# Designed miniproteins, single chains, continued (3): the designs that were tried, part 25

Each design is a single chain, and the fold is of that chain. pLDDT is the mean over its residues in the fold that is shown.

## One batch from the design tools (miniprotein)

Design m8901
Fold by ESMFold2-Fast:
Structure m8901 (fold): chain A 103 residues (1-103)
Amino acid sequence: MEEVRRQGQQLADEVVAAARRSAAEGGRAMIQAAEEMTRIMREGSEEQARVAGEQMVAMARGVGAVFPSIGDAIVDMIEEGVRAGPEALLGAGHAVGLALEGL
């Protein structure tokens, strides 16, 4: 549990830092983070999946704070992905990443 939470917090910090440098870097980092966290959701325990989902939402909020004009849409897409499951969350993370790269 602490391991998944630490990994998620570290990834969130890295994604937010990348987003502050450029939208394209933030987008690429978000896609990589979504791939890692959804892997934990698929392969880990139910509790690890829950923690991974929580960390993805925290990451989305951090990125949304960097791009406030689209921040609510970013958070909503990731929150819906977390509720729908790892395949949907991976798709949401990819969609957010591509949208950021398009900025």
Scores: mean pLDDT 84

Design m8902
Fold by ESMFold2-Fast:
Structure m8902 (fold): chain A 59 residues (1-59)
Amino acid sequence: SLEEKIKELEEKYKEAIENKDYEKARELAKELAEVMKKAGVSPEEIQEKIDEMLAKISD
């Protein structure tokens, strides 16, 4: 399901951040945004989620 794919991408993103693989983390954030859009999540909620994820990369 799309919900299961979202959870899988979030888990992979956390692992990428822990490994300091920021390039992979950015790619995973982009994939997550596309899957959330397909799941019918609002553009505003997607942007908020992605901004939160990208903030972890900039630290």
Scores: mean pLDDT 79

Design m8903
Fold by ESMFold2-Fast:
Structure m8903 (fold): chain A 62 residues (1-62)
Amino acid sequence: ASAAEAARLAAEGDRAFAEGRLEEAEALYVRALEIAPDDAETRENLIRVSVEILKRAVDSVV
């Protein structure tokens, strides 16, 4: 695995997030972090996606 591969996966996750494909974005960020676990930006983006998934789940119950 390479830093370039991790960057590509993170970029694909960013696109999925922007398009509202939250579960796909989460999976892509997880894969990127498996390659580059010290990438703080990707880690923050994963947290944002997880929070957004949780908010939508709560909204569907309320």
Scores: mean pLDDT 80

Design m8904
Fold by ESMFold2-Fast:
Order: C-alpha cells, then sequence, then structure tokens
Structure m8904 (fold): chain A 80 residues (1-80)
C-alpha cells in the first residue's frame, strides 16, 4: 500500500503539471494530516476548497468540495 510520504511525492508531482487540481490538494492535505502535520493539512485543504469553489460554483454537495471542507475541519480540530 502507498505510504503517506509516497502520496505526498506523487500529488506534489501532479500539482507541478496541474496546479488547479483540487483533488490533488485534498489528497496532499489528507496525507499531511496522517503524518501529524495539521498546519500543512489546513493550508492544502484551503487551497483545495478555493479551487473547487471556483470550478463547481460553490456547490456544497460536490464530493471534492465536501472533502476539502471536511479536511479543513479535521485539521482545525487537530490544532486545538
Amino acid sequence: METAEEKIAKYEELLKKDPNNALAYVRLGGAYLRLGKPEEALEYGKKALEIAEKQYNGDRNNGILLAAEILIKEAEEALK
């Protein structure tokens, strides 16, 4: 199975080619959260939400947008 570090390397490479890939930001943030790095997870979650809101016109029922919002909430809870 792919480790959190392997996922980070993979999605960072994807974002070099496509910096507007909201799903890649969600995957990166999730991997950082698993590594106990909630500040980095929060930054990636916020970027994912910003991109997804622009692409999906703020549709809160969109899966990527919802995943970004959940990631932000989990990262913020980990920072408390």
Scores: mean pLDDT 79

Design m8905
Fold by ESMFold2-Fast:
Structure m8905 (fold): chain A 56 residues (1-56)
Amino acid sequence: GDAAARAQAERDAAGAREVARLTGSPVAEKHAEEAERAARQGDAAAASRHSDLAGG
């Protein structure tokens, strides 16, 4: 449901941010920012994709 998708997008964005903080990679930071933006827009698919890209 929409609530579950939103919760997952928020988790994906948080995960991407943690990876960016741990690695210090500028590429990971950009993907973390995009994942967080996607989560704010309710785009769970985009949040998931950017989270995956931040982690490698």
Scores: mean pLDDT 85

Design m8906
Fold by ESMFold2-Fast:
Structure m8906 (fold): chain A 55 residues (1-55)
Amino acid sequence: MENEELATKAARLIAREAVKRGIEVSDETLEQIARDLGVSVEFVRKRYEEAVAEL
């Protein structure tokens, strides 16, 4: 689904920025992405974790 692809891209972008700055992304940020794209928070969190592992 297009929204899942957008959520994956957003999660990867945020993961890259967080790793680069040495910060942790807040749960509120992940919840906002999930809300805006109509996907589950668990989906966004999993994609974020996978993106961090790939970096």
Scores: mean pLDDT 79

Design m8907
Fold by ESMFold2-Fast:
Structure m8907 (fold): chain A 56 residues (1-56)
Amino acid sequence: SILEEAYKKIKELVEKGKSLEEAEKEVLNDLVLRGVPLEQAVEVVAQATKKVKEEL
């Protein structure tokens, strides 16, 4: 699912030393560029970020 892909990518970016905000921005931009509608991309990134925060 796009949520699982976003979660894995945000977690990977944070583990590489990017801030959570930078990871969110990068993944949001990636989803939009891949054709995910902005509203859906924002929702997916928000849910993925919440999941990452729960594990940190």
Scores: mean pLDDT 82

Design m8908
Fold by ESMFold2-Fast:
Structure m8908 (fold): chain A 64 residues (1-64)
Amino acid sequence: KEELEKFIKEYKEKIDSLVKQMREELQRAEAEGKPVEEIGRLVRKYIDELNKLRKEYSNFLKKK
């Protein structure tokens, strides 16, 4: 139980960090007037990382 709780906490912290980084990069890119294609690539990069974390979390839960 405690191991699962620690894993969930670490997972949450990783998500929060990625969301914060994405928000900061998108805000900077928009302020710099970067093209929509480049902004789209940034969003996709973070979505892919979030999906990897979600898949790892789902796989961990399935093992229990």
Scores: mean pLDDT 78

Design m8909
Fold by ESMFold2-Fast:
Formats: structure tokens, sequence, C-alpha cells
Structure m8909 (fold): chain A 83 residues (1-83)
């Protein structure tokens, strides 16, 4: 499936990009998922909001990591519904 392939590819990219670029890449993937899965729009918007909030914090702020981890947890749960 196109979504499965994209999600697997994004997972690999996230693993490689343990740097400031990860949030930007994840947001792009989530916006694409939202277009293809309108049933999950509210759940995706929730994840996007968490990523947006994390992105507005300094990278060395502990809250940045907490928000990012929360977003990733929700993203993984979302992906399990799409596979």
Amino acid sequence: SELEERNRELGREITKLLEDGMIKELKKALEELKKNNPEYSEEIEKILKLLDEAENLPRDDPRHQELFNEALTLYVKLLSKLK
C-alpha cells in the first residue's frame, strides 16, 4: 500500500535524522496522511499541534523532548491503524 510504503520510509528517515530536521519531516508526512485519511483528521491535527508546540521551544528545553515523544507515541498508534 502507498501509505504503508510512505510510513515505512518515513520511519527509516526519522531513525537516521535524530536532529532538528525530524519534526519538519514528520509534519510533512502527517499532512499527507490527513489528505488521504480524512477520518483521522482530528487525531492528526492533535499530533501536529504537539509538534508545533515542541518546535516553538528551545531544543535544550526538557519540555521540547516530552512534547516530541508524546507526538511520536500518538503517531505510532495512528500508523498501527493504517497498516
Scores: mean pLDDT 74

Design m8910
Fold by ESMFold2-Fast:
Structure m8910 (fold): chain A 66 residues (1-66)
Amino acid sequence: MSRETRERIERALEEARREFAETGRLPSVKEIAERAGVSVRTLHRAVKELYGVSVTELLFRWRAEA
């Protein structure tokens, strides 16, 4: 995965987390992938490589913190 793609994914995830904190609305995995300019499959792979967890687990943790 390119550094630029990684940075777009990390930015999209941070924006999604902030939106959830501010509005109570968590974007879907599909919406986050679209915002990052990647496929859902690429987002799943990237999150596993970056955080060592599935994207579903990452989003679950965010919901649990609310």
Scores: mean pLDDT 80

Design m8911
Fold by ESMFold2-Fast:
Structure m8911 (fold): chain A 65 residues (1-65)
Amino acid sequence: SMLERQLKAMLTSIKNLILQLPYLSESRKEKVIEQATKQAEGLMKDLDEASQEKLKKAVEELKKA
């Protein structure tokens, strides 16, 4: 489905962002984390509970990085 493809793309995007975070300034890290979190929250409203849990875990890892 379209939502399944969007979830997979978002999870991949978050993993790629985590890899890029060490190369960014502190202010840029905050901005990209905020933007990615907002995009994830928007998608989360359309997802089932299991998919929401996967996305929440990815966002938590992004915030810790």
Scores: mean pLDDT 82

Design m8912
Fold by ESMFold2-Fast:
Structure m8912 (fold): chain A 70 residues (1-70)
Amino acid sequence: MEEELERAVEIAVDNVVDFGLENGDSKETIVKLARSAARAVAIHLGADPETAEKYAEWAEKRAKERLDAL
């Protein structure tokens, strides 16, 4: 369950970052969208709000790391 949830969140975050970069969205917008996507996916897969927020924090870090590598 935790591994499945982590994988789903990772895919969602990566898709948001890739889509945002392709469309020329700002780094701030991409990070906000990645957080929202991670939170929504986690909740959909049965995570409580506290766990969903931890995934949103992870998504922000991952999105920033990917954007900073450019």
Scores: mean pLDDT 82

Design m8913
Fold by ESMFold2-Fast:
Structure m8913 (fold): chain A 58 residues (1-58)
Amino acid sequence: MDKIIDEFFTLLEELQQALFNKDEKRVKEIVEKIRELLSQMSDNQKAVLEGWLKRVLE
């Protein structure tokens, strides 16, 4: 779990940079990698991360 969480935060940081550069291709690639990480997680882990993102964004 710790390694997956670290990877997730790394991807979020790269996503931030891609958004600043308005690099749509890179944004799509990073989003796809995030979805792949989520697919490797248990349903409970995915729910926790989605809840975390909603809390931070909302």
Scores: mean pLDDT 73

Design m8914
Fold by ESMFold2-Fast:
Structure m8914 (fold): chain A 99 residues (1-99)
Amino acid sequence: DKEKLEKALKASDYVRQGQLAYSAGDYEKAVAYYEKAAKIAEEVSDELAGRTWERLGEVYLAAGDYEKAKEAYLKAAEYYEKAGNLEKAEEARKKAEEA
């Protein structure tokens, strides 16, 4: 599906931009890019959505937004479960409990 491939590429681009912002310590910009990536990733695959929500959780933790980090990790766990990745779902739930 051409449209699905185009969405995957767009999500990947936002993830890259989010990673660069995160590495620079610009957590506000990193959150904005990962939020855009997560919304698109949800339309592409459950596994990609899980990974993107997990990254967003990491950014929220670094920013000191513990409640949003917990919510993002729980979202990551939900998508990993839908993807059949039970190990990653368990890891994400544990991160939510530790946030």
Scores: mean pLDDT 88

Design m8915
Fold by ESMFold2-Fast:
Structure m8915 (fold): chain A 90 residues (1-90)
Amino acid sequence: MEEKIKEMEEKVREAAKTASPEARQLADGFAEAIRNAVEAAKKGDLQTAAVYLSAAGILATGLDMLGEPKVAEAVREAIEEASKIIDELA
């Protein structure tokens, strides 16, 4: 679990490496949202996990609005992966 979360965080950070400072800040916020979603799911709080996944989706939209579609795509891929992890914990 921690390894998969770390891989998702690293993948998003790698995509954000050449992005604007604003996009990198959103990528950091995304990493926190995904970590919080998985931690909530581990505790059986699937409602809170869903809220954090929704927040991560809003951050992806923000990245598209900043003109960073590659970072937004990496965030959406990570949300899909995190959703699979949460489903495994349910």
Scores: mean pLDDT 78

Design m8916
Fold by ESMFold2-Fast:
Structure m8916 (fold): chain A 78 residues (1-78)
Amino acid sequence: SAEVEKLLKELEELVKKMEEAVKKKDFETALEIAKRMDELLRQLGDKWDELTDEQKERLFELLRRALELAKKLAEALE
């Protein structure tokens, strides 16, 4: 659906912004982006049965990148 595609594109943009924020050690911005990502992931989860296999693979790749960023953020806060 067009709504799923919009949510996936928004998530992709947030992951890129999160990568930039973490690289710059802008942890306040990174945490705000993480909250927005959580909201988008809940919306995508609600629409899970509407996702194509290609969209699911794309979502899993974005989740892998988000988890890597969360690990880097946690390490930087030590």
Scores: mean pLDDT 84

Design m8917
Fold by ESMFold2-Fast:
Structure m8917 (fold): chain A 62 residues (1-62)
Amino acid sequence: MSERQKKILKLYEEILKVKPVKLSDSLFNLGANDGLVRRLVKRLEEEFGEKIPVEEIYKNPT
C-alpha cells in the first residue's frame, strides 16, 4: 500500500470510529453517512492539499 492509502485508512478509522479498516471496505458498509463523508473530505483535503468534491469520495473513496 502507498503512504497515501495508509493515511486514508487511518482517517477512516478516526472519523468512522471503526477498526480495522481495509481498502476493500466500502464507506457505506462502514456506516458512513453524509456528515461523516464530509468530515473525511475535509481531513483528506487538509492532508493532501487538494480540494475533493464529496461526490468523488462516494465514487472513489481511495
Scores: mean pLDDT 64

Design m8918
Fold by ESMFold2-Fast:
Structure m8918 (fold): chain A 70 residues (1-70)
Amino acid sequence: SMAEKYRQGLLEAFDEEAKRLNEKVKEIKKDYEAGKITPEEYYQKLVDAFVEGMAELDRRIEELRAELEK
């Protein structure tokens, strides 16, 4: 059913974004530990990564909702 397809797509979207965010956080931590970025830049990059991840997830949810309504 379309509802089951939506449910599976939603769970996949959450899993993929969680994985992407984890990888991004690891990259940011590496740069900070290597002295490539300041503590302030480290904080800003972490916030940006989270905000970008939320925006991406929102877009994917809206695409899934649009498919369900068609």
Scores: mean pLDDT 82

Design m8919
Fold by ESMFold2-Fast:
Structure m8919 (fold): chain A 68 residues (1-68)
Amino acid sequence: MEEVEKFAREIEEAVERGDYEKAEEILREAVEKGLLTESTAKVLARLAREGTPAESIREAVLNSGRQL
């Protein structure tokens, strides 16, 4: 739970900066730690690059992590 929130915040900051490579690295690390599924991470990476607001990406990470 708290770990997921930390990753959600880190990805929000990366997306806010337009650092999509860093956002993808953070998503991959979250998948490796079992906090997100690979499918969810792939969808979120796509949405971030398509201009989805950073706070919406954060909410999606938190919602997905809650069920793991």
Scores: mean pLDDT 78

Design m8920
Fold by ESMFold2-Fast:
Structure m8920 (fold): chain A 70 residues (1-70)
Amino acid sequence: MSVVEIAEEVFERIKREDPELAERILEGDPEAVEYLKTLIRMEFKERGLPLPSDEELDRAVEEVIRKARE
């Protein structure tokens, strides 16, 4: 499972549980984006997977936002 796939799953979950936060993430709000990165790191930790690098997280978040805005 790739970092992008987990990031997509986390973002879909946010859209269901906190649609206002999802909108802020899509708008590129830095605080909302940072919180999404934190939730992705938590998901990796909960699954017992090694934490992705900051570069991998940034790339995955950019791909998720781009795809969701299409």
Scores: mean pLDDT 83

Design m8921
Fold by ESMFold2-Fast:
Structure m8921 (fold): chain A 58 residues (1-58)
Amino acid sequence: SSELEELAKKYGVTVEQLKGLKQLNDELGREVAIQYAMKELGLSREEAEELLEELEKL
């Protein structure tokens, strides 16, 4: 959706990375998704937590 494109732009990531992060959060939980976002997407813990909160609203 266009909301995923806007969120991707806000955090400097791709839509494909957001889809992967959402799947990871849904399947393995919030802490695994946060660690992925920090290590693979280069986000701070605070940025990763904010991103996941916004993804859960979509």
Scores: mean pLDDT 85

Design m8922
Fold by ESMFold2-Fast:
Structure m8922 (fold): chain A 60 residues (1-60)
Amino acid sequence: SAHTREGLELLTQRRYEEAIAAFREALAEDPSNEDAAKALALALQQAGRSDEAARVGELL
């Protein structure tokens, strides 16, 4: 989705909180988007939000 692409671009720019928001919007539109879920977990880890990253990983 467009939100997944936006999130990946933000992630490469180290804009982790904005990337997290974009990936969450991608998952709100398509909860089965495993690529967005994996990218969300990575962005949360990079932001130091390890507990939230682990929770996303459990849903995969």
Scores: mean pLDDT 82

Design m8923
Fold by ESMFold2-Fast:
Order: structure tokens, then C-alpha cells, then sequence
Structure m8923 (fold): chain A 57 residues (1-57)
């Protein structure tokens, strides 16, 4: 969904700003898993979790 894609882009931006390679990888992994589920709600939840991980890195 567009919301999940926007959250995934924001997670990548935050991780890059913080310089956290581990945080960036975890955020990407969660986002990809969510989008692969075929469930838009799960994709959004995974993208939000990815953003949270990136922010905490």
C-alpha cells in the first residue's frame, strides 16, 4: 500500500541520518516481510515497526 511504502521510505531516511547500518537492515527486513505477506494491514504494521527500529538505532 502507499502508506506502507511511505513508512518504509521514512525508515530508510531515518536510519541513514543516524548512520545505523544494523538499524537500516532490520527496518528493511521488516518492511519486506510485511509487503510480501499480501495483507495491506500487515504491510503497514511491519513498515511502522521498521520505522520504530530505525528511530531507536
Amino acid sequence: SSEAAELAREAGRVAREKGSEEGARKAEQLSVRGMASGDPEKAIEAAREGLRVAEES
Scores: mean pLDDT 72

Design m8924
Fold by ESMFold2-Fast:
Structure m8924 (fold): chain A 80 residues (1-80)
Amino acid sequence: EKEKLREKAWELLREGQRAANAGDYRRAAELFEEAAKYYEKAGDKKSAAFAYRQAAVMARNAGDEERAEELEKRAEELRK
């Protein structure tokens, strides 16, 4: 189960990277956040924190600073 959750998170992370490369920062933020949630379900806090930080960067690039701050807070909580 957890291995399949990590695989799904990795697929979403790759989709997020493709969206970011295409300049679709809003979609990239959504995909990175979804990847982070799957990493959390898998118990992989380090990968989840990384994905939330990437989602925050994409949210800022999309002009959504409030969402970026929320995503950064989630990443920081996982590091504690």
Scores: mean pLDDT 87

Design m8925
Fold by ESMFold2-Fast:
Structure m8925 (fold): chain A 67 residues (1-67)
Amino acid sequence: IEIKVGDVFTASGLLGRLLGKEHGVELGDKLTVVEVTEENVTLEDSKGNKFTVSRESLLAMIEEGGI
């Protein structure tokens, strides 16, 4: 699975739960990829909050979440 700047994910399943705990993201919120590095991905929620997750963790969460 490729992650690109401008990709949009729904905060659901494992992704939504982990980001909710760490960053206050609401379940069902839209997360936009604003930056991709070799190791990390920066996401922005609908409120304009930005947070960084590891690329490996995000890929695993997306696979389990069905996107």
Scores: mean pLDDT 73

Design m8926
Fold by ESMFold2-Fast:
Structure m8926 (fold): chain A 72 residues (1-72)
Amino acid sequence: SNALKKMEEAEKEAKERGLSPQEVARLAIATAIDALVDEMAEEAAKKYGVKPTSQEERDKLVAEYLRELLEK
């Protein structure tokens, strides 16, 4: 998982910086959420056959993808 890989990398970097276990966990969570949103944008673009050219288009695709997932 790309999200897991980015999460583990963020944890390693945070630990190397001497951050507390709580700060490491918080950074890992934030990094994982960001990576999952990126993965959802890619899946939505593939499913709908479009390539977002702006952050607004990307957010719209993620919102529609999440809506379909939650309505399932």
Scores: mean pLDDT 79

Design m8927
Fold by ESMFold2-Fast:
Parts: C-alpha cells; sequence; structure tokens
Structure m8927 (fold): chain A 91 residues (1-91)
C-alpha cells in the first residue's frame, strides 16, 4: 500500500540522517585534532612541517566526511519528499 511505502521512505530517511550526523561528528573531531596539531607545530618548530602535513590530511578527511554528510542529507530530503507525495496519494 502507499501508506506502507511512505512509512518505509520515512524510515530510510531517518537512517540517512543518522548517518549524516555521525559523519559530521567524525569530521568535527578530525578538525579539532588538526587544530591541536597546528598549535603543537607552533610550539615546536622542528616538528612544524610534519604536524602541518598531518593536519592537512585530517582536514581533507574532514571535508570528505562533510561531503558524505551532505549527500546523505540530500538523500534523506528526497525520501521525505517522496513519502509526503505517497501520503497525499493515499488520502
Amino acid sequence: SLKRKAASSYSASSIWRAGADVSRELAERKREEAKRLREEGEKDPEKRKELEEKAKELEEKARELERAAEQAERAARELEEKARELEREAE
């Protein structure tokens, strides 16, 4: 039935949103780690280059996670729109 299809789409949307939240949390942790490494590099000139390179790697991984979160959020919105359409058809 259309009502079951709508419920399934809402459930799938919820899973995508949960995945996006996890990806954003992981990205935030990587950005904070990168910030700490840059601060350590400012205090230790001999390690500055190595720590800056590691910070850039973490920032790149954070951007990948943020892009994954954005894609998951878009998928969630599409499923929510589909669910709303199915609910209107079921009325």
Scores: mean pLDDT 87

Design m8928
Fold by ESMFold2-Fast:
Structure m8928 (fold): chain A 80 residues (1-80)
Amino acid sequence: ELTEEEKKLAEELTKEMIKLFDELYNYYVNVKKLPHDDAVELALGHVLRKLTDYMLRYNINSKVANYVLKKVEEYAKKKK
């Protein structure tokens, strides 16, 4: 399990990644006119790439990145 410091970092990153997901999801649905499932998949792809970049640039532990990705995926599954 995550340490207290890792949990705090994961919560902050989760908020940032959910914002990124919402921004990209809205772009794909409203601008690109893509179906819901395609918009979710593409937006999650951007989140994964951003988390990978953060891991490489800031030496973020993979446990933290995996926790954040799981939380964003759970958020995405609740979208209608």
Scores: mean pLDDT 82

Design m8929
Fold by ESMFold2-Fast:
Structure m8929 (fold): chain A 80 residues (1-80)
Amino acid sequence: SLMNVMMYKTLANKYPDNADAWLNLGKEYLKLGRYEEAVKWYEKAIEIDPNNKQAWKNLGIAYEKLGDFETAEKYKKKAE
C-alpha cells in the first residue's frame, strides 16, 4: 500500500546502510506495479549487500515485468 511505501521510505532514510530497508521499499513498489522504482531500490540494496539473494531474485522479477527478459534471466541466475 502507499502507507507501507511511506513507512518503508522513512525507515530506509533512517537506516540508509541497511540493505533490508531498501529491499523492503523495493518490494512495496513491486506490489504497486511500480517496476522502475522497484528496480532502483533493489539496486540500492545490492549496492550495500551484493550477496542478498532476495534482492537479486526480485530485481529479476521487476525486469521481467518491464519486458526485459534477457536482463531478468541474468539477475535470476545471481539469486541461485
Scores: mean pLDDT 86

Design m8930
Fold by ESMFold2-Fast:
Structure m8930 (fold): chain A 66 residues (1-66)
Amino acid sequence: MSPEQVKAIITGVNAALKAREEGKDRKEALEEAEKAVKSLGLPEEVKKYAVKATETYLDSLDGKAP
């Protein structure tokens, strides 16, 4: 993965985990991740990839197979 993709994924995952700590469920956590990733000045493809990776990570935490 490129350094930009890693940075975007970390940003999305951290936002989602923070939302879950605040009592938000998966859907709201994913929305917070999307907002955080979109605030980054990165290419659209990198942002889309990071959001999808964050969604997959949340799915794995909820017991859904990849």
Scores: mean pLDDT 77

Design m8931
Fold by ESMFold2-Fast:
Structure m8931 (fold): chain A 65 residues (1-65)
Amino acid sequence: SMEELRELVERGLRAAEYAIRHAKSRGQPEWAREVADSILESARVMIPDEELVREFEARVRELLG
């Protein structure tokens, strides 16, 4: 269902926030970008809804700064 899909997206965003913040805490901005790029590539393959992919991408980019 769409509700289950949105829940999955929110869980994915929490995991992305953790991973990106961890990379940033290491003082390696290039690594944080690589982590974000990998997450975005996975999201494009795994999320079957185009609007949710765009929302996910926008929120991940906000996490990068």
Scores: mean pLDDT 81

Design m8932
Fold by ESMFold2-Fast:
Structure m8932 (fold): chain A 76 residues (1-76)
Amino acid sequence: MEELLDEAVKALEEEIKRQGPDNVDLLIRLARVYLKRGEYEKAIEYFRKALEIDPSNEEARRLLTEAEQKLKEKKS
């Protein structure tokens, strides 16, 4: 349900405030929730932020590619 994804976003944003904006795992988790919501532009932004902090993060790189592909499909 949409409400569950909204609650997940709020919980992750609150946790980022507690631990700081540079927590790679939280940025990836937040980006994955946006990806599930179909908010591909936001997902891309958070995956890019995670990769700026940890360029070697394979999960963030792979999910960024997926989000970019889905954004192209949505705009086509």
Scores: mean pLDDT 78

Design m8933
Fold by ESMFold2-Fast:
Structure m8933 (fold): chain A 72 residues (1-72)
Amino acid sequence: SETQDKVNVLVAKYANKVIEAVEAGDREKAQQTIEEGRKELEKLVDPETVENAERALQHVADIAEADVKAKA
């Protein structure tokens, strides 16, 4: 599953960037990073897989934002 491995690596890469943006207080950059990840995934996989990955990245952003608020 070469494609699955590439998708997993790409999602992890963008998830880390989303967390960094949220922790820096840059919500706009977090959303831009999700959009960039979506566009890269569109080159590799079907629309349903792209949508699932985008939802996963948004969930990562939501959890990171909740964690930042809890620590404030």
Scores: mean pLDDT 85

Design m8934
Fold by ESMFold2-Fast:
Structure m8934 (fold): chain A 69 residues (1-69)
Amino acid sequence: MEEKRKKDIEILTKASEEVAPYGKEIVDRTRAEAEAAGLDPQARADLLSEAGKEIVKKTNEVIKKLEKE
């Protein structure tokens, strides 16, 4: 029981560590693009929401990969 929970925590931790630099890059790029385009606050929020979905998708892919190890 404890061993499975420990493995699940390790998978989540590794996925977070792998995704963190990618997530930062996506958010920073999205903010810079929105600012350069002169987007209004709503359009900026929509772009950041899409960036968030991309980060979640990447996180799920990394978790699935680690679970197969």
Scores: mean pLDDT 78

Design m8935
Fold by ESMFold2-Fast:
Structure m8935 (fold): chain A 74 residues (1-74)
Amino acid sequence: MKPSLEELVEELLALAKEDLEKALETTRRQVSTLPKEEAEQLLLRLIAAASRAGDEELVARLMELAQEVGKELA
């Protein structure tokens, strides 16, 4: 796993506790900029990390974003 992606996951989780909407917008920007495979990995890791943190709202919003991205990536 690349450190830059792990750092991004940590930053987005911290941002979500402070401002959920800003964290989701930042995630959308990253997903739009990243190659298809990296975008999927970012979403999967972020959902897993949010789930471990017990942030049900963040998990739900990230799953919606992942479905949106997955449909475009299919």
Scores: mean pLDDT 76

Design m8936
Fold by ESMFold2-Fast:
Structure m8936 (fold): chain A 55 residues (1-55)
Amino acid sequence: MEEIKKRIEELKETGEKVMEIFIKRDPSLAERSEEWQKQMELNLKSIEDILKKRA
């Protein structure tokens, strides 16, 4: 479980860096960034939950 959590955290950090670059190029994407990060977090949590329930 800890291994999966660490990989999920790394994916989040990578996504944040990518969004930072996008926002720097187009500030209007800041609004989309908030929604994007929320969707990313939900998707990663969903994947984690699925993996935990796999028997």
Scores: mean pLDDT 71

Design m8937
Fold by ESMFold2-Fast:
Structure m8937 (fold): chain A 73 residues (1-73)
Amino acid sequence: SLGTALALEAEKLLEEAEKLLEEGKYEEALKLAEKALELAEEFAKRVPESEEVKEFMKKVKEKVEEIKKKIEE
């Protein structure tokens, strides 16, 4: 389904963002993490009662904030 495709792409983007963050490529990591968040938010709109989706959204949001903090410091 389209919802499953959105979730898989969001997971892939988050994994790539984590790799870029480890490499010190903070701006590139932020761009991918923000894209992952966008896709995760679209998926969450389709399954708003899913605790798994809620936890994934929280994880992606925390990663975006972590990367932003690295860029600002």
Scores: mean pLDDT 78

Design m8938
Fold by ESMFold2-Fast:
Structure m8938 (fold): chain A 55 residues (1-55)
Amino acid sequence: LSDEEIKESALAAAEELAKAGDRHLALGLVRQAAKSLSPELAEELIREAERIVAE
């Protein structure tokens, strides 16, 4: 998978987990995925996921 695909997959999974009430798990999944991304995409992914779980 490309970095962009990893980011999109992690965001989609985080959205589902946040909607299910698992905000902590959603952020944990995103942070784990971010370790495999470029620094720029990792920062963007974490920022977007934090917005999603914070609503």
Scores: mean pLDDT 78

Design m8939
Fold by ESMFold2-Fast:
Structure m8939 (fold): chain A 62 residues (1-62)
Amino acid sequence: MENVEKARELLRQGKYDEAASYAEKALAEDPDNVLAWGILATAYLNAGKPEKAKPYFDKLKA
């Protein structure tokens, strides 16, 4: 919970690398955390890595 909240805050600040790092920590604690998937997808897309973002968008849509 705390890691995903921190990741969202960093994403709002445009700190995409740090946001992705905290979202990955949230997934390590809860692999089914849909919010963390959304943060990772958005962070990778904004970091210019759309191919890394796509698997997370696919998981959110499925």
Scores: mean pLDDT 79

